# Designs tried in a protein design run: designed miniproteins, single chains, continued (2). Part 45

Each design is a single chain, and the fold is of that chain. pLDDT is the mean over its residues in the fold that is shown.

## One batch from the design tools (miniprotein)

Design m5638
Fold by ESMFold2-Fast:
Structure m5638 (fold): chain A 56 residues (1-56)
Amino acid sequence: DLEAQKAALLELAARDPEAAGERLSALIREAQASGDEALLEAVGAIAVEVGLAIEA
């Protein structure tokens, strides 16, 4: 469930941005490997939000 993963990643980004980046990279890799276009699109949206949180 991507909603719970997004929430966990946003909280992790506030506490440990490096770990959040690693978890996000793993999630993107899994989505790419799955061949599921909808999953890849959803993970891409999460990546934008988490990336902005890490940068902030």
Scores: mean pLDDT 80

Design m5639
Fold by ESMFold2-Fast:
Structure m5639 (fold): chain A 64 residues (1-64)
Amino acid sequence: DDAERARAALEAAARAGDAAGVASGSHELQKLGAITPEAARRAIEAAARGDAEGGASYALQGLV
């Protein structure tokens, strides 16, 4: 499942402190319709500030 793989990659990036990986994973989950656009935006903004864990949290809160 593409959404399951994208979610696993996002969670792995967050555990590694990889903010760029969290941003990429959030974009992918949004493209797959797995998270809301609002959650993706918040996640990417947090990742841009270097907050990988916060970014992942926003993305996962937006799961549909």
Scores: mean pLDDT 86

Design m5640
Fold by ESMFold2-Fast:
Structure m5640 (fold): chain A 66 residues (1-66)
Amino acid sequence: MLPEEVLRQFEEDAERVLEYLKKNPDRELIEQTIAHVEGLLALPDLPEELRGPLEELLEELRELLE
């Protein structure tokens, strides 16, 4: 299990990134963020508590590209 501080920081960073990208859409940055999130989801040792938040983030990022 991840330290609660790491999980909290991750959730805060994800929310901050989404809000920024919604207000300031940058296609290259959105695509880079998608690639990064997909890389994290592909990790075999990814904590289960991060999977849901990362999958939700990925879907919202994909929606921004339309």
Scores: mean pLDDT 76

Design m5641
Fold by ESMFold2-Fast:
Structure m5641 (fold): chain A 63 residues (1-63)
Amino acid sequence: EEAALAAAEAAVQRVIKDTKELLDKQPNTIDNMAKVSQEVADKYADELAALGPARRALATREA
């Protein structure tokens, strides 16, 4: 379970990195790519927050 969380975190961080590289290649799309980069960062925070309740639900269900 912690391994799955670590894998998801690594995947999100890689997507953020790749998105920034694309931004450097296409400056004409800076506004769009900046928004996408921000959404990816927000998605990371949301996914991490969602995993908290999911783990609590699993503990409650097993009890």
Scores: mean pLDDT 64

Design m5642
Fold by ESMFold2-Fast:
Structure m5642 (fold): chain A 95 residues (1-95)
Amino acid sequence: AKEEAKKLYKEGLDHLVDGMLDPSKAEEYYKKAAEYFEKALSLDPENKDALYNLGRAYAHLGEYEKAAAYYERVLSLDPDDIVAKSELETLRKQL
């Protein structure tokens, strides 16, 4: 399942990048990114990169409470993750 989880994670990353590059289809791409990251996490629940990028996808969709929950899960696995701490702090300032 881990190789399958990696494939799903890469598909999610491709959609996340496409959303950042094409504002006219951004919502569609971010929704697809979230779906792929959720599928990856169903196979590898402690994939820190998938948790972090699922948080990013939800933040881009304006789903700030969901985004915060995923960044908190990253920090539960790696309390010293400065990127996740920074993203969560930025998100809290917008709430």
Scores: mean pLDDT 86

Design m5643
Fold by ESMFold2-Fast:
Structure m5643 (fold): chain A 63 residues (1-63)
Amino acid sequence: SSEKQKLLELIGEILRIIGEIFDLEEKLKKETDEEEKEKIEKEIEELKEKLKKLMEELKSLKV
């Protein structure tokens, strides 16, 4: 069903974003340049906001 497909796609995207956040947090731990650290922190925050929106979409599916 289209609903099942949408659910699987949302779960897949959520997992992908979680993985990207973990990779960026590991990169941030190794970074020594303050300007690059700020850039990575902003990227992490943008991904967290995107994750929040996807989680809200998942909740709205009533599955």
Scores: mean pLDDT 84

Design m5644
Fold by ESMFold2-Fast:
Structure m5644 (fold): chain A 116 residues (1-116)
Amino acid sequence: SMEEVRALFDEFLKAVDELIAHLEELIKRSPDPELQARLQALVEKIRENVERLRAAFEAGDYPAAIQAVDELITTLGELLQVLAEHPEYSTPEVVEKLREAIRLAHRLRQALRALQ
């Protein structure tokens, strides 16, 4: 139902906001300027596609919303790979928040596809 899709959308946005807050703390504490730059670029892509998703969903443009979710899944996957390559800077909390965001993104994608 639309109510279930809205609830899942809100849950996903909350999970992404929590993930970004943890990533910003990791970025501040990282001594590696290359890693800081890579994480900052990924956070910016996440923010941009969250705004695209929000705009598309509120407009009832489900194809555009799905495209934004697909880009978010790709970017979150890239972020997971970056953290896996730098385990010394990764926390279990950030990894769990990232996995939760990815799970919610896949669920949201399926729910949005059902609205087409």
Scores: mean pLDDT 87

Design m5645
Fold by ESMFold2-Fast:
Structure m5645 (fold): chain A 64 residues (1-64)
Amino acid sequence: EIEERATRELIYGGSLKGLGRMKISVGKIDKENREELIKEGEELIREGEELERRAREEARRLLE
């Protein structure tokens, strides 16, 4: 059984990556906010990837 915290981090990380991809897509077509939206999207994807990495490491340690 994975700890509730690790599961929460996986869900949150995935959500951040999804939101980040959405912002990048909107930024590509929104001339007024393009630079800001792309930057924010890239930062959200990076944060989500780090959360997912930590959650996977925690889950692995629980099995060892």
Scores: mean pLDDT 77

Design m5646
Fold by ESMFold2-Fast:
Structure m5646 (fold): chain A 81 residues (1-81)
Amino acid sequence: SAAEKEKELEEKLKEAKEKLEELEKKLGKDHPLVANAYALLARVYLEQKKYEEARKYAEKALEIDPDNYAAKYVLEQIEKE
């Protein structure tokens, strides 16, 4: 159960990183869809309880798009913890 969840989160992390790289190359680093990719990466780190990484990537998303709801959600969940 725990090992299966861990592998699932590692797969999601890999996919999120690949999507971020793809979008940065296609759209440039400051595009709102790149902010969404950073927010997705932050969300996966949050699910892994890696709060420092989650905060770091959520903040990167907000630097690109200050209105990014997914990134704001991640920061709110970290502050609650």
Scores: mean pLDDT 85

Design m5647
Fold by ESMFold2-Fast:
Structure m5647 (fold): chain A 62 residues (1-62)
Amino acid sequence: MSPIMLAIMHDLGLSREVVEEAARLIKEGRYEEAIELFKEAGLSEEQARNAVEALKLALAEE
């Protein structure tokens, strides 16, 4: 897991499983489903969108 993914987990209080599932959805181009997953995990719309953008950057470095 990248340093950006770890930062998302720690800063937003998300589990590894949630971040890994979101990363899978993002790799498949399913960005709205990744946003919804983060919202279900307790994030606001703004926080969920920011987390998806951060994960997109982390995955582009892989």
Scores: mean pLDDT 77

Design m5648
Fold by ESMFold2-Fast:
Structure m5648 (fold): chain A 99 residues (1-99)
Amino acid sequence: MLEAKKLVLEELEKNGLTGRSALLAQFLARARIESPSEEEFERRVAAELPGRLATYEANLAKLREELGEEEVKKKEEEIKKKIEEEVEKLKEEIKKLEE
């Protein structure tokens, strides 16, 4: 659990606070926990990640078409703020586990 939380935090800090980067970080952390080996981790990422990213991009495109660009930007800003709150929670949990 601690290692996965650190991985998510590092990915969010490295790649910035976007919905796409948060999705990537969470998926990578989850895949790492659930994979008993490096090879299985790589296989899982190769199999699942393209589909997850394609679904995310398709959903954003559909929202932009239905709600307009301004509304999509507002939702992305809300997601960014929520991710910032989750990052602070992760830092607190990591500190508690390392204590």
Scores: mean pLDDT 67

Design m5649
Fold by ESMFold2-Fast:
Structure m5649 (fold): chain A 59 residues (1-59)
Amino acid sequence: SAEVDAAVQALLDELMRRGDEGIPLEEAKKRYGPLFDEAVARLQAAGAVRVEDGKLVRA
């Protein structure tokens, strides 16, 4: 959906701004709300992100 596409882009932009620090999963989940799980699934399927030590990081 357009909402999920926007969440995917917003997550990528934030990961670019944060660099190697990544985004804590709990913070990302609170910020992106119900779109979080689908947006993260799309990014993981694309090989763009991974989860390490409770954080979303760029792959």
Scores: mean pLDDT 81

Design m5650
Fold by ESMFold2-Fast:
Structure m5650 (fold): chain A 62 residues (1-62)
Amino acid sequence: MTVEELLKKAQELVEELAKNGIDEEKLEEAIELAEKVLESFGLKASREQIKEGLLSAIENDK
């Protein structure tokens, strides 16, 4: 999977979580995709930091 494909999947999952409410399984998928995207850019973030960022994005889209 390319970085562009990972970003697109992560965005789709965040949008789905924002629209349908937080599903823990989907949230975990989004965290894993965000980790892979960050690694592709040579960036490091903890799972907790990624989760906080995703939850913040979801809250802003409600």
Scores: mean pLDDT 72

Design m5651
Fold by ESMFold2-Fast:
Structure m5651 (fold): chain A 63 residues (1-63)
Amino acid sequence: MYSKKEIEEAIERVREAAEKETDPLVRRTLERLIKETEEAVKKGDYKKATEIVKLAEETLKKL
């Protein structure tokens, strides 16, 4: 499980990748995953936030 700081650092990496993404469907998916991760963090659910942000990082590896 990531700490809050690790989740925030992962969100920034995904956000940078989303901004550079030319495929609008992939960009929308990354933006949705960022939003869902931020909502999980706001609820204090760091386990769920870690799962969502790891899914976003795996999506980046496939690009």
Scores: mean pLDDT 80

Design m5652
Fold by ESMFold2-Fast:
Structure m5652 (fold): chain A 68 residues (1-68)
Amino acid sequence: LTPEQIEILNEAARIVKEALELGDPEVVRYALSAVRKVIDAIDNGDLETARKYVEEARKKIEEAKQKK
């Protein structure tokens, strides 16, 4: 893994941790699905798409925090 890929994956892992802390199964499923898409994009060498999926997942987590 390149340093850039590791950075993206670390942020994805943080998003999953925050989703688990929220305790909402729907949000957790979304976060896990987003991480899978990030991994697929990295495997295809598409770091732009990987970053986009991380940003969308972050936005979803922040929206979930607002709904509580």
Scores: mean pLDDT 80

Design m5653
Fold by ESMFold2-Fast:
Order: C-alpha cells, then sequence, then structure tokens
Structure m5653 (fold): chain A 55 residues (1-55)
C-alpha cells in the first residue's frame, strides 16, 4: 500500500542518517550530537510530510 511504501522510505532515510551520525559521533561533543540528532529528526519529519503529500 502507499502507507507501506512511505514507511519503508522513511525507515531507510532514518537508518542512513543515523549511520552517518554514529560514524562521526566520536568527533562530536554531547551538545553537537544532540543538535545533529534534532536536525536529523526534522529532516526525517519533513521528508515524511513530502511523501504523504505525494501519496
Amino acid sequence: SPMDQVDVEVRDLAARLQAELEARRADLTPEQYAEARRQMVREVGAHYEELLAAA
């Protein structure tokens, strides 16, 4: 269903962004990591809204 495709796309994006964040975690302060995490959540949310609008 369109909802299943949206869920797959969002999970894929989230997993990719999480992997990128984790790969550079050792180079970040706790504050920088927290900010990067918030930005990641906003990007995933924005993409989810775009996919829902397109469905």
Scores: mean pLDDT 80

Design m5654
Fold by ESMFold2-Fast:
Order: structure tokens, then C-alpha cells, then sequence
Structure m5654 (fold): chain A 68 residues (1-68)
């Protein structure tokens, strides 16, 4: 299910101290940024490319990852 993909993203993102990734229930991942805006935009584009079956939304300093 989607949860396994979200946990994989959480593990990858959490390896970078500039990001905090929190799983909300089994179907949504919230990523918050403590680094530069450019770094957040780069991560957003990478996730869109790597996970085309997921809904990736950037709003302010937060990326939301969920099912389409």
C-alpha cells in the first residue's frame, strides 16, 4: 500500500537534518523544511519525478505527500 512508499520517503528525507518528515495516519507524509527554499524546491521536484503515482504538494515551507 501507500504506507510502504511513505515510510521509504520518510527514511530517505530524515537522513538530511534540514528536513523533518512525519507520517500522519497511514496515507499522508508531512515534510517540513529547516534549510533553504532552494533545497525544499529541489526535494519537491525530485519526489515528483521519483513518485509519479503520489500527490506531491508544496505549500510554504511544507511538502505534503499523499495518494492521488
Amino acid sequence: GIKDKLLAIKKEVSSDADFTATLVGDDKLIITNNGSPEKLIALTLKLIGDYPDLDITLSGDTITVSAK
Scores: mean pLDDT 84

Design m5655
Fold by ESMFold2-Fast:
Structure m5655 (fold): chain A 68 residues (1-68)
Amino acid sequence: SMEEMEKAKKEIEELTKEALEKFKDNPELVEHIRLVGEIALHELEKTGDGKGVLEAFKKYLEETKKKA
């Protein structure tokens, strides 16, 4: 639904901001997170799958946290 897409969009934007603040001292990682967040927002618009896109983005961020 449109409400699910709006909720997923806000969550992706908030998670991106939190990750950028957490990794602010690593410019290369900051650029990568920005790019992946932008890709997630484009995929959300393309597919309308708020749950799937948000889940994939959260998984990316958790893997990033483990490696950093």
Scores: mean pLDDT 83

Design m5656
Fold by ESMFold2-Fast:
Structure m5656 (fold): chain A 75 residues (1-75)
Amino acid sequence: AVGTVTAEASEEAARAAAEAAARGKGVLDPQASTEGKTGTVTVTGESAASAAAGALGARDMIESLGGKTTAVTVE
């Protein structure tokens, strides 16, 4: 399962969010990318629940660093 967080965030915030997602159990491969002012963190989980938990952790980290989360999606 894959969770994706999209935010108005810096590269530092996106990287920190991927790190936060990596601390979740069952999270396999968190990735961060940035384009201009938009940061995207993609979290691969062993299950939809793991992917969702990782994505929520990334969201919380982005918001704690002053970023603005625009979308969270789990597929």
Scores: mean pLDDT 76

Design m5657
Fold by ESMFold2-Fast:
Structure m5657 (fold): chain A 62 residues (1-62)
Amino acid sequence: SDEELKKFAKELAEKYKEGASLEELQKEAQKFIKENKLSDDEAAELSAILNELLNEIVLEEK
């Protein structure tokens, strides 16, 4: 499950690099949470991983 959360978070980060908005990322994440019946803790973990990846992108795109 943790591996799947990381993989999905990376896919969303790649979409962000390709020009997807944060709102589109939120909708995709919410759909994934509902379809995979993630707990609140798992949803928070996904959010934390995605936030770390997005921060990394922002730091490298100076």
Scores: mean pLDDT 77

Design m5658
Fold by ESMFold2-Fast:
Structure m5658 (fold): chain A 99 residues (1-99)
Amino acid sequence: PGFTELSPEQQARLEELLERLRELGERLEELYEKAKAAGNEELAARARELLLRVVALQIRLSGLPLEPDPERREAELEELEEEIEELEEEIEELEEELE
């Protein structure tokens, strides 16, 4: 089938998730630089790995409007919400390790 526009509810969720990922990316970049400055190579490597996960999630979110199946689109939004929540928890734990 052809392209289908996101519903207003799906569009709002997409925008919220993109904003959350932007904030997480900023936190991880700061964490990476602080870990590097402290000589904590292991923590810096982990921060970089999580930054790659942020990029991958951003790509998946950006591709959502290209998914013509509304049911699959909804399922992917739910998965992305859960993965972003898990990522937030991992970043919080990493930030605690820096202190």
Scores: mean pLDDT 83

Design m5660
Fold by ESMFold2-Fast:
Structure m5660 (fold): chain A 103 residues (1-103)
Amino acid sequence: SALDKAVEHLRKAVEALKQGNLDEAIEHLIEAQRILSELDDPALEPVRKAVSYLIQAVEALKEGDEELAKKYVEMARKLIEQSTAPDELKEALREAVELIEKK
């Protein structure tokens, strides 16, 4: 399904973050966002916004702005926890949040 493909790209972003490959992480987050945006499901709106914040957080890390990255990560975390999206999607997003915060 399209949702499964979005989860796959989020998991690839998580793996890229574990390896310190910020460019690859951004590419996979953008692809996940594109797929999620094609899904006309209002329940996914908080998740779509969270992925947007995660992209901005990783971009901030690339620029050396750790404070801005942490701010975006915190905004993403709140949206993920408020979401009623499927557990697999939320788990992948939480892993991305934790890895970005650790940087």
Scores: mean pLDDT 87

Design m5661
Fold by ESMFold2-Fast:
Structure m5661 (fold): chain A 55 residues (1-55)
Amino acid sequence: MEELEKALKEAIERAKKLPDPEFQKVYLDGYLRVIANEFGVSYEEVKELYEKLLE
């Protein structure tokens, strides 16, 4: 869980460095799927954690 959260935080920080908010959203959505596959969890689980980190 902690490693998954760290990967999500890193993805969010990388997305924020992109010059276009639209590219940030597309990049982040794609990367959430990569993280889900990498950690062997569902996309919905990763998305739920991502939403929690934004709150």
Scores: mean pLDDT 76

Design m5662
Fold by ESMFold2-Fast:
Structure m5662 (fold): chain A 63 residues (1-63)
Amino acid sequence: EEIEKKFKEADTDGDGTLSYEEVAKYFGLTSAEDKRLFKVLDTDGNGTLDFEEFKKLYNYLSK
């Protein structure tokens, strides 16, 4: 429900972005499909998710 709070909990290094490792650890992601989804949402191709990209991922996973 509080996506901003979830983002801050997942951001273990406090840099304002989430690596795949941080997202996978927080949500317990282990499948190749989850990695593919992460790459699709990483529109900048920098290997991290910003808050807007994280909201899209969270909305997908919370359904």
Scores: mean pLDDT 73

Design m5663
Fold by ESMFold2-Fast:
Structure m5663 (fold): chain A 57 residues (1-57)
Amino acid sequence: SAEAEEYNAKGLEYLKQGKYDEAIAHFEKALAIDPNYLEADINLGLALMKKSISKLP
């Protein structure tokens, strides 16, 4: 849906800025609207991975 796509797009912008918590929240919103949204699911996984890596020296 258009709404799910908007959340996914905003999540990608936050991800680009290194704002991983905001990116995660937006991808979760996209998946709440469209649970079969493969792109949002992949992006959520990437954001979670980047957040984990950013905690390491």
Scores: mean pLDDT 85

Design m5664
Fold by ESMFold2-Fast:
Structure m5664 (fold): chain A 59 residues (1-59)
Amino acid sequence: IPKTVEEVEKKIKELEKKIKELEERLAKDPNDEKAKKELLETEIELGVLLIQLGVLKHL
């Protein structure tokens, strides 16, 4: 669990890079079910971290 704004921002950047990689993978193979599932899971995790970052910045 990220404890600081800096740790959360670092994790967000990692997830953004992962999303880009998965989008490139799906552009080459639109039927990659594993990539589709991982993209959805990564987008959900990014959403949670963005909420957490908002809370931390207003603390």
Scores: mean pLDDT 80

Design m5665
Fold by ESMFold2-Fast:
Structure m5665 (fold): chain A 89 residues (1-89)
Amino acid sequence: SMEIEKLKKEVVELAKEKGLTDEQIATLLAEIDELEEEGVPLEEIRKLAKEFIEIFANSKTDSEALEKIEELKKEMGLEFVRIEGEIKL
C-alpha cells in the first residue's frame, strides 16, 4: 500500500538521523514487512518502528538489539507462529 511505503520512507529517514547502519535499516524494514503481513494496524507499526530504532541506537551490538526487539514483541503479544505457511498471532 502507498501508506506503508510512506511509513517506510519516514522510518529510513529517522533511522539514518539516529545513526543506524544500512544493515540495521534493512532489518528494521523486514520487521515492518512482517508486522504488515500479520495484519498489525499501520499506526501500531509506526509506533513499533520508532521503538525499534531507539533499541538499535541504544544497543551495543545488533544481536542485543534483535533480542530486545523480540522481547518487546512478546510483551505486546506479537508472537507469530507459522504453521504450514499460515501465520497466527
Scores: mean pLDDT 77

Design m5666
Fold by ESMFold2-Fast:
Structure m5666 (fold): chain A 77 residues (1-77)
Amino acid sequence: PLEKVREFIELALEAAGSFEDEEAELIQKAVEYAREKKYEEAAEYLEKVLEKLKKEGKLEKETVEKLKKLIEEIRKL
């Protein structure tokens, strides 16, 4: 389960180049929730990260689709 959260983080970081402090805090919360098996909450925090990165214009359409798929897979755990 944590593997999918890590995959999201790695893909998002690769596409964005870096995370702002606010984005890093949201990611930390997502990891904490996933460790507690609270996958719905973990997915919510990852969605917030995705929305911020989309607003920054750092994500290609294909990357957005992959990140959305990972969020849905995490939510279904």
Scores: mean pLDDT 81

Design m5667
Fold by ESMFold2-Fast:
Parts: sequence; structure tokens; C-alpha cells
Structure m5667 (fold): chain A 69 residues (1-69)
Amino acid sequence: MTQEEIDEAIRNAALAILTAVDAGHASEDEVLKTVARHLAEKYGIPFEEVEKRLRAEVDRLRAEGARPP
């Protein structure tokens, strides 16, 4: 798997986290950790690395004013 594929998966996951939080399904931290575990298992990446990258991407999207549809 390429770095680009992993980066795209993290970006899509960050958008999904924002969607779930906006819909009131769960706290941002709970959804983020659940998604990070899923991605870590699926792509064979350490959970800590995925969690850090997801938090950074969510923060980046919020700063840019990006929202899921």
C-alpha cells in the first residue's frame, strides 16, 4: 500500500468523524479512536501513528472550514 493511499484513507476517515460528530452519534474522541483502530488493523499501521494523523487531519479540516456534506 502506498503512502498516498494511506493519506487518502485518513482524510476520508477524518471527514467521516466530522459527519458522525455533527450528527450527534458520539463524541469526537470516541469516534476517532474507533476509526483509528479500524484503520490500524486494516492497513497494518501502528494505532498511535494513525490516531496522531487522524487528529491532525481533523484539526486541519476544521481550520480550513471544511465540512462533510
Scores: mean pLDDT 74

Design m5668
Fold by ESMFold2-Fast:
Structure m5668 (fold): chain A 92 residues (1-92)
Amino acid sequence: SEALVQALADLIVSYIAEGARVEVRREGTTLHLTISGLNTLQQIGLALSLIGFGLDGIEVEVKIEGDTLHVTIGGLSEEQAAALAARIEAAR
């Protein structure tokens, strides 16, 4: 839903405000995020929140590699993907 995509954007932007470094790559209706610069507790908190969005119906995959989170967000419209990417890029 639109509201869930907006809430997901709000979550990611809040972690950027806490010092997260986010790289965004868009492939049509799919976003790939590389998130770094967080401590272990912040990484766990973000990963659990992202899993929660998956349970609520957003297509979210999270992979943790050391100090980096790789996040794939799918099932978006073209407009949703572009808007989410632009919002994250503007916040970094």
Scores: mean pLDDT 84

Design m5669
Fold by ESMFold2-Fast:
Structure m5669 (fold): chain A 70 residues (1-70)
Amino acid sequence: MEAEAAALLAEAEALYARGLETGDAELLKEAARLSAEVLKRALEAQGRTDLLPDAEAQLAADIEAIDAAA
């Protein structure tokens, strides 16, 4: 479980690094989505459903920031 979440986070981190290296907004958005998915799943597993809207709002803000910076 944690190992799978860590692997997905590592994948998101790799996409983020590549997006920064190439200036590719699509890769940055993919990284943000994967990171948010892992966070939401972790919050659900912990019964922290009160934090799910915050996690979704953060993803939306990250996507908008990436689009605005492109």
Scores: mean pLDDT 79

Design m5670
Fold by ESMFold2-Fast:
Structure m5670 (fold): chain A 82 residues (1-82)
Amino acid sequence: MKLTEEDLKAIEISYKNLKKQGPVATALFARELFKWVKENKDKLSKETILKILDIVIEAARYSGDTELLKEAEKFKKEVEKE
């Protein structure tokens, strides 16, 4: 399933707003978003998964969540091979 442009824009706006609240809020958002993507992988298009993973990776990098960053990058590599 492909998310609408409005759905993706809402995720981007949420990330920008949480980034203003600091790294803790950003890390929590990134972890929840990554969990949601993993749970819905079979229902989402490859393009949509990759776009969301880019947001997760950026948020993890900003928040200093090195474990999440490694897991998200590994998952992105696996999705790209499909």
Scores: mean pLDDT 80

Design m5671
Fold by ESMFold2-Fast:
Parts: structure tokens; sequence; C-alpha cells
Structure m5671 (fold): chain A 78 residues (1-78)
């Protein structure tokens, strides 16, 4: 549970750092799994949960890759 919360926080931080242009899903998965020492599957699940919750939006890039951005309507709780 705590590990999953850490993964969610790291993904949110990476997407925020990427700015309005967003971050590729592949890059977010790689960076989060490397930093936290978690399986890519755990990171992918956290990304899907954040998209489902409306915290992130996903778009398809020109090459068919998924790009993640913060939903401007969503703010992290304090």
Amino acid sequence: RQRYIDVVGEITRLVAEAGPEGIRREDAVKRASERLGVDPATVQRAIDDLVAAGELVRETAKDGSEVLRLNPAALPPP
C-alpha cells in the first residue's frame, strides 16, 4: 500500500516536471520503476488508476506512443 502511494506520487511529480507538453508513458514507467525499484507493471497500474481518477490525461503521440499530462481540473490534496 505505502509503496503504491510512493509510485503514484513519483508519477505525478514526473508528469508535473515535464510541464504542459507532458511525458511519454514509456519514460514515466522507466523513471519511476528505476527510482523506486518497483516493477514496471506496478507503475503502469498506478498510471491507469490516475487516468481513471481524472488526475492525468492521456493522448496519443504521432508515433502511437501514449503521452501523459496533468489534468488542470485536478489538484493534489495537501
Scores: mean pLDDT 75

Design m5672
Fold by ESMFold2-Fast:
Formats: sequence, structure tokens, C-alpha cells
Structure m5672 (fold): chain A 61 residues (1-61)
Amino acid sequence: KEFEERAKSLSEEDLKAIEETLKNVDKQIQDLKTAGLPQGYIDRLEAEKKRLEEILEIAKK
């Protein structure tokens, strides 16, 4: 619940920064999959992507 409170307090600038970071993480995931790197690297980036998506969902509501 502390996480939800922090997400709701984010500014428009913070939200844009998170959206840019999300795009970068998504690009990194695709590059890692194409390069055939260890699944552990991909899993970590996918977890970070999901976290950022959750923040954006909470902030938009």
C-alpha cells in the first residue's frame, strides 16, 4: 500500500521518465532474446518491466 501511495504522488515528469525507461527495458529484452543471452538476464528485465507497468497503472488511476 505504501507502493501505491508513492505511485499516485508521481509528477507528469516522473511518469514520462518511467515511460521512457519502460521503452528502453523493452528494447533491451528484445536485444537479449535476439542475442541468446541467459534466461536469468531476461527474467530480471521482465520483472523490472512489470514493476514499471504496475507503477504506471496505479498512477493513471
Scores: mean pLDDT 75

Design m5673
Fold by ESMFold2-Fast:
Structure m5673 (fold): chain A 73 residues (1-73)
Amino acid sequence: SEKELFELLKELYIKYGLSPELAEILAKNIVDMLKASLEKGDTTFYDAVRKYLEKRNEKELLEALEALEKELG
């Protein structure tokens, strides 16, 4: 799920006009921040990312995000 979330986030950023290099950096940072926060039991960042993806109707990303929470939380 971590790898799937990373790849889908990278594709999303590219779709929104970011360069592949910047998209990769940002996707890695988001996944790393989500992992660090969820391992501490802090859902604040997770909730913010979830709301963003819901607003954009990004269903596959939402499923990958929820899978990551279930594996780490």
Scores: mean pLDDT 83

Design m5674
Fold by ESMFold2-Fast:
Structure m5674 (fold): chain A 87 residues (1-87)
Amino acid sequence: SIDPEKGIEYYKKGLEYAKKGKFEEAIEYFEKAIKIYEEAIKKNPSSEIYENLGKVYYNLGILYDGLGEEKKAEEYFEKSKKYFELS
């Protein structure tokens, strides 16, 4: 069973690590959240899941921008925008 609540837990954990400057761990948890949300939308898409996926991609964009990976940051910001438009 796909559990979107687990995606929220991973997203919050990613935010916690990002706040502490632990960017590698933050990215790992954001990627785990994305995997849960992508599987959830395939089964039962909802505006809430699209919004949460948009938030995760936005924060990945911010992290990669801060790391100097501008092209990767732009790709994540574009994904974030598309998912917010779907929500």
Scores: mean pLDDT 87

Design m5675
Fold by ESMFold2-Fast:
Structure m5675 (fold): chain A 70 residues (1-70)
Amino acid sequence: SARGDELLALLVEAGGVPIPLAELARRLGVSRATVSRHVAELNARLHDPDRSAIRRVPGRGYFLGTRVEP
């Protein structure tokens, strides 16, 4: 989706720096629930543990990082 693509672009531009959910919602002009939905949809599309995925840091927000198996 266009909003999902904008979300991904913001996370890429941030270079791994977490962006708070509230800030993402404001920048995209959508609700926090809509941001969370787009994160889930993007992560589902990525579905490769070796590829970049959107992660959440409690108290910090979301960032684009590489998934690493334990």
Scores: mean pLDDT 72

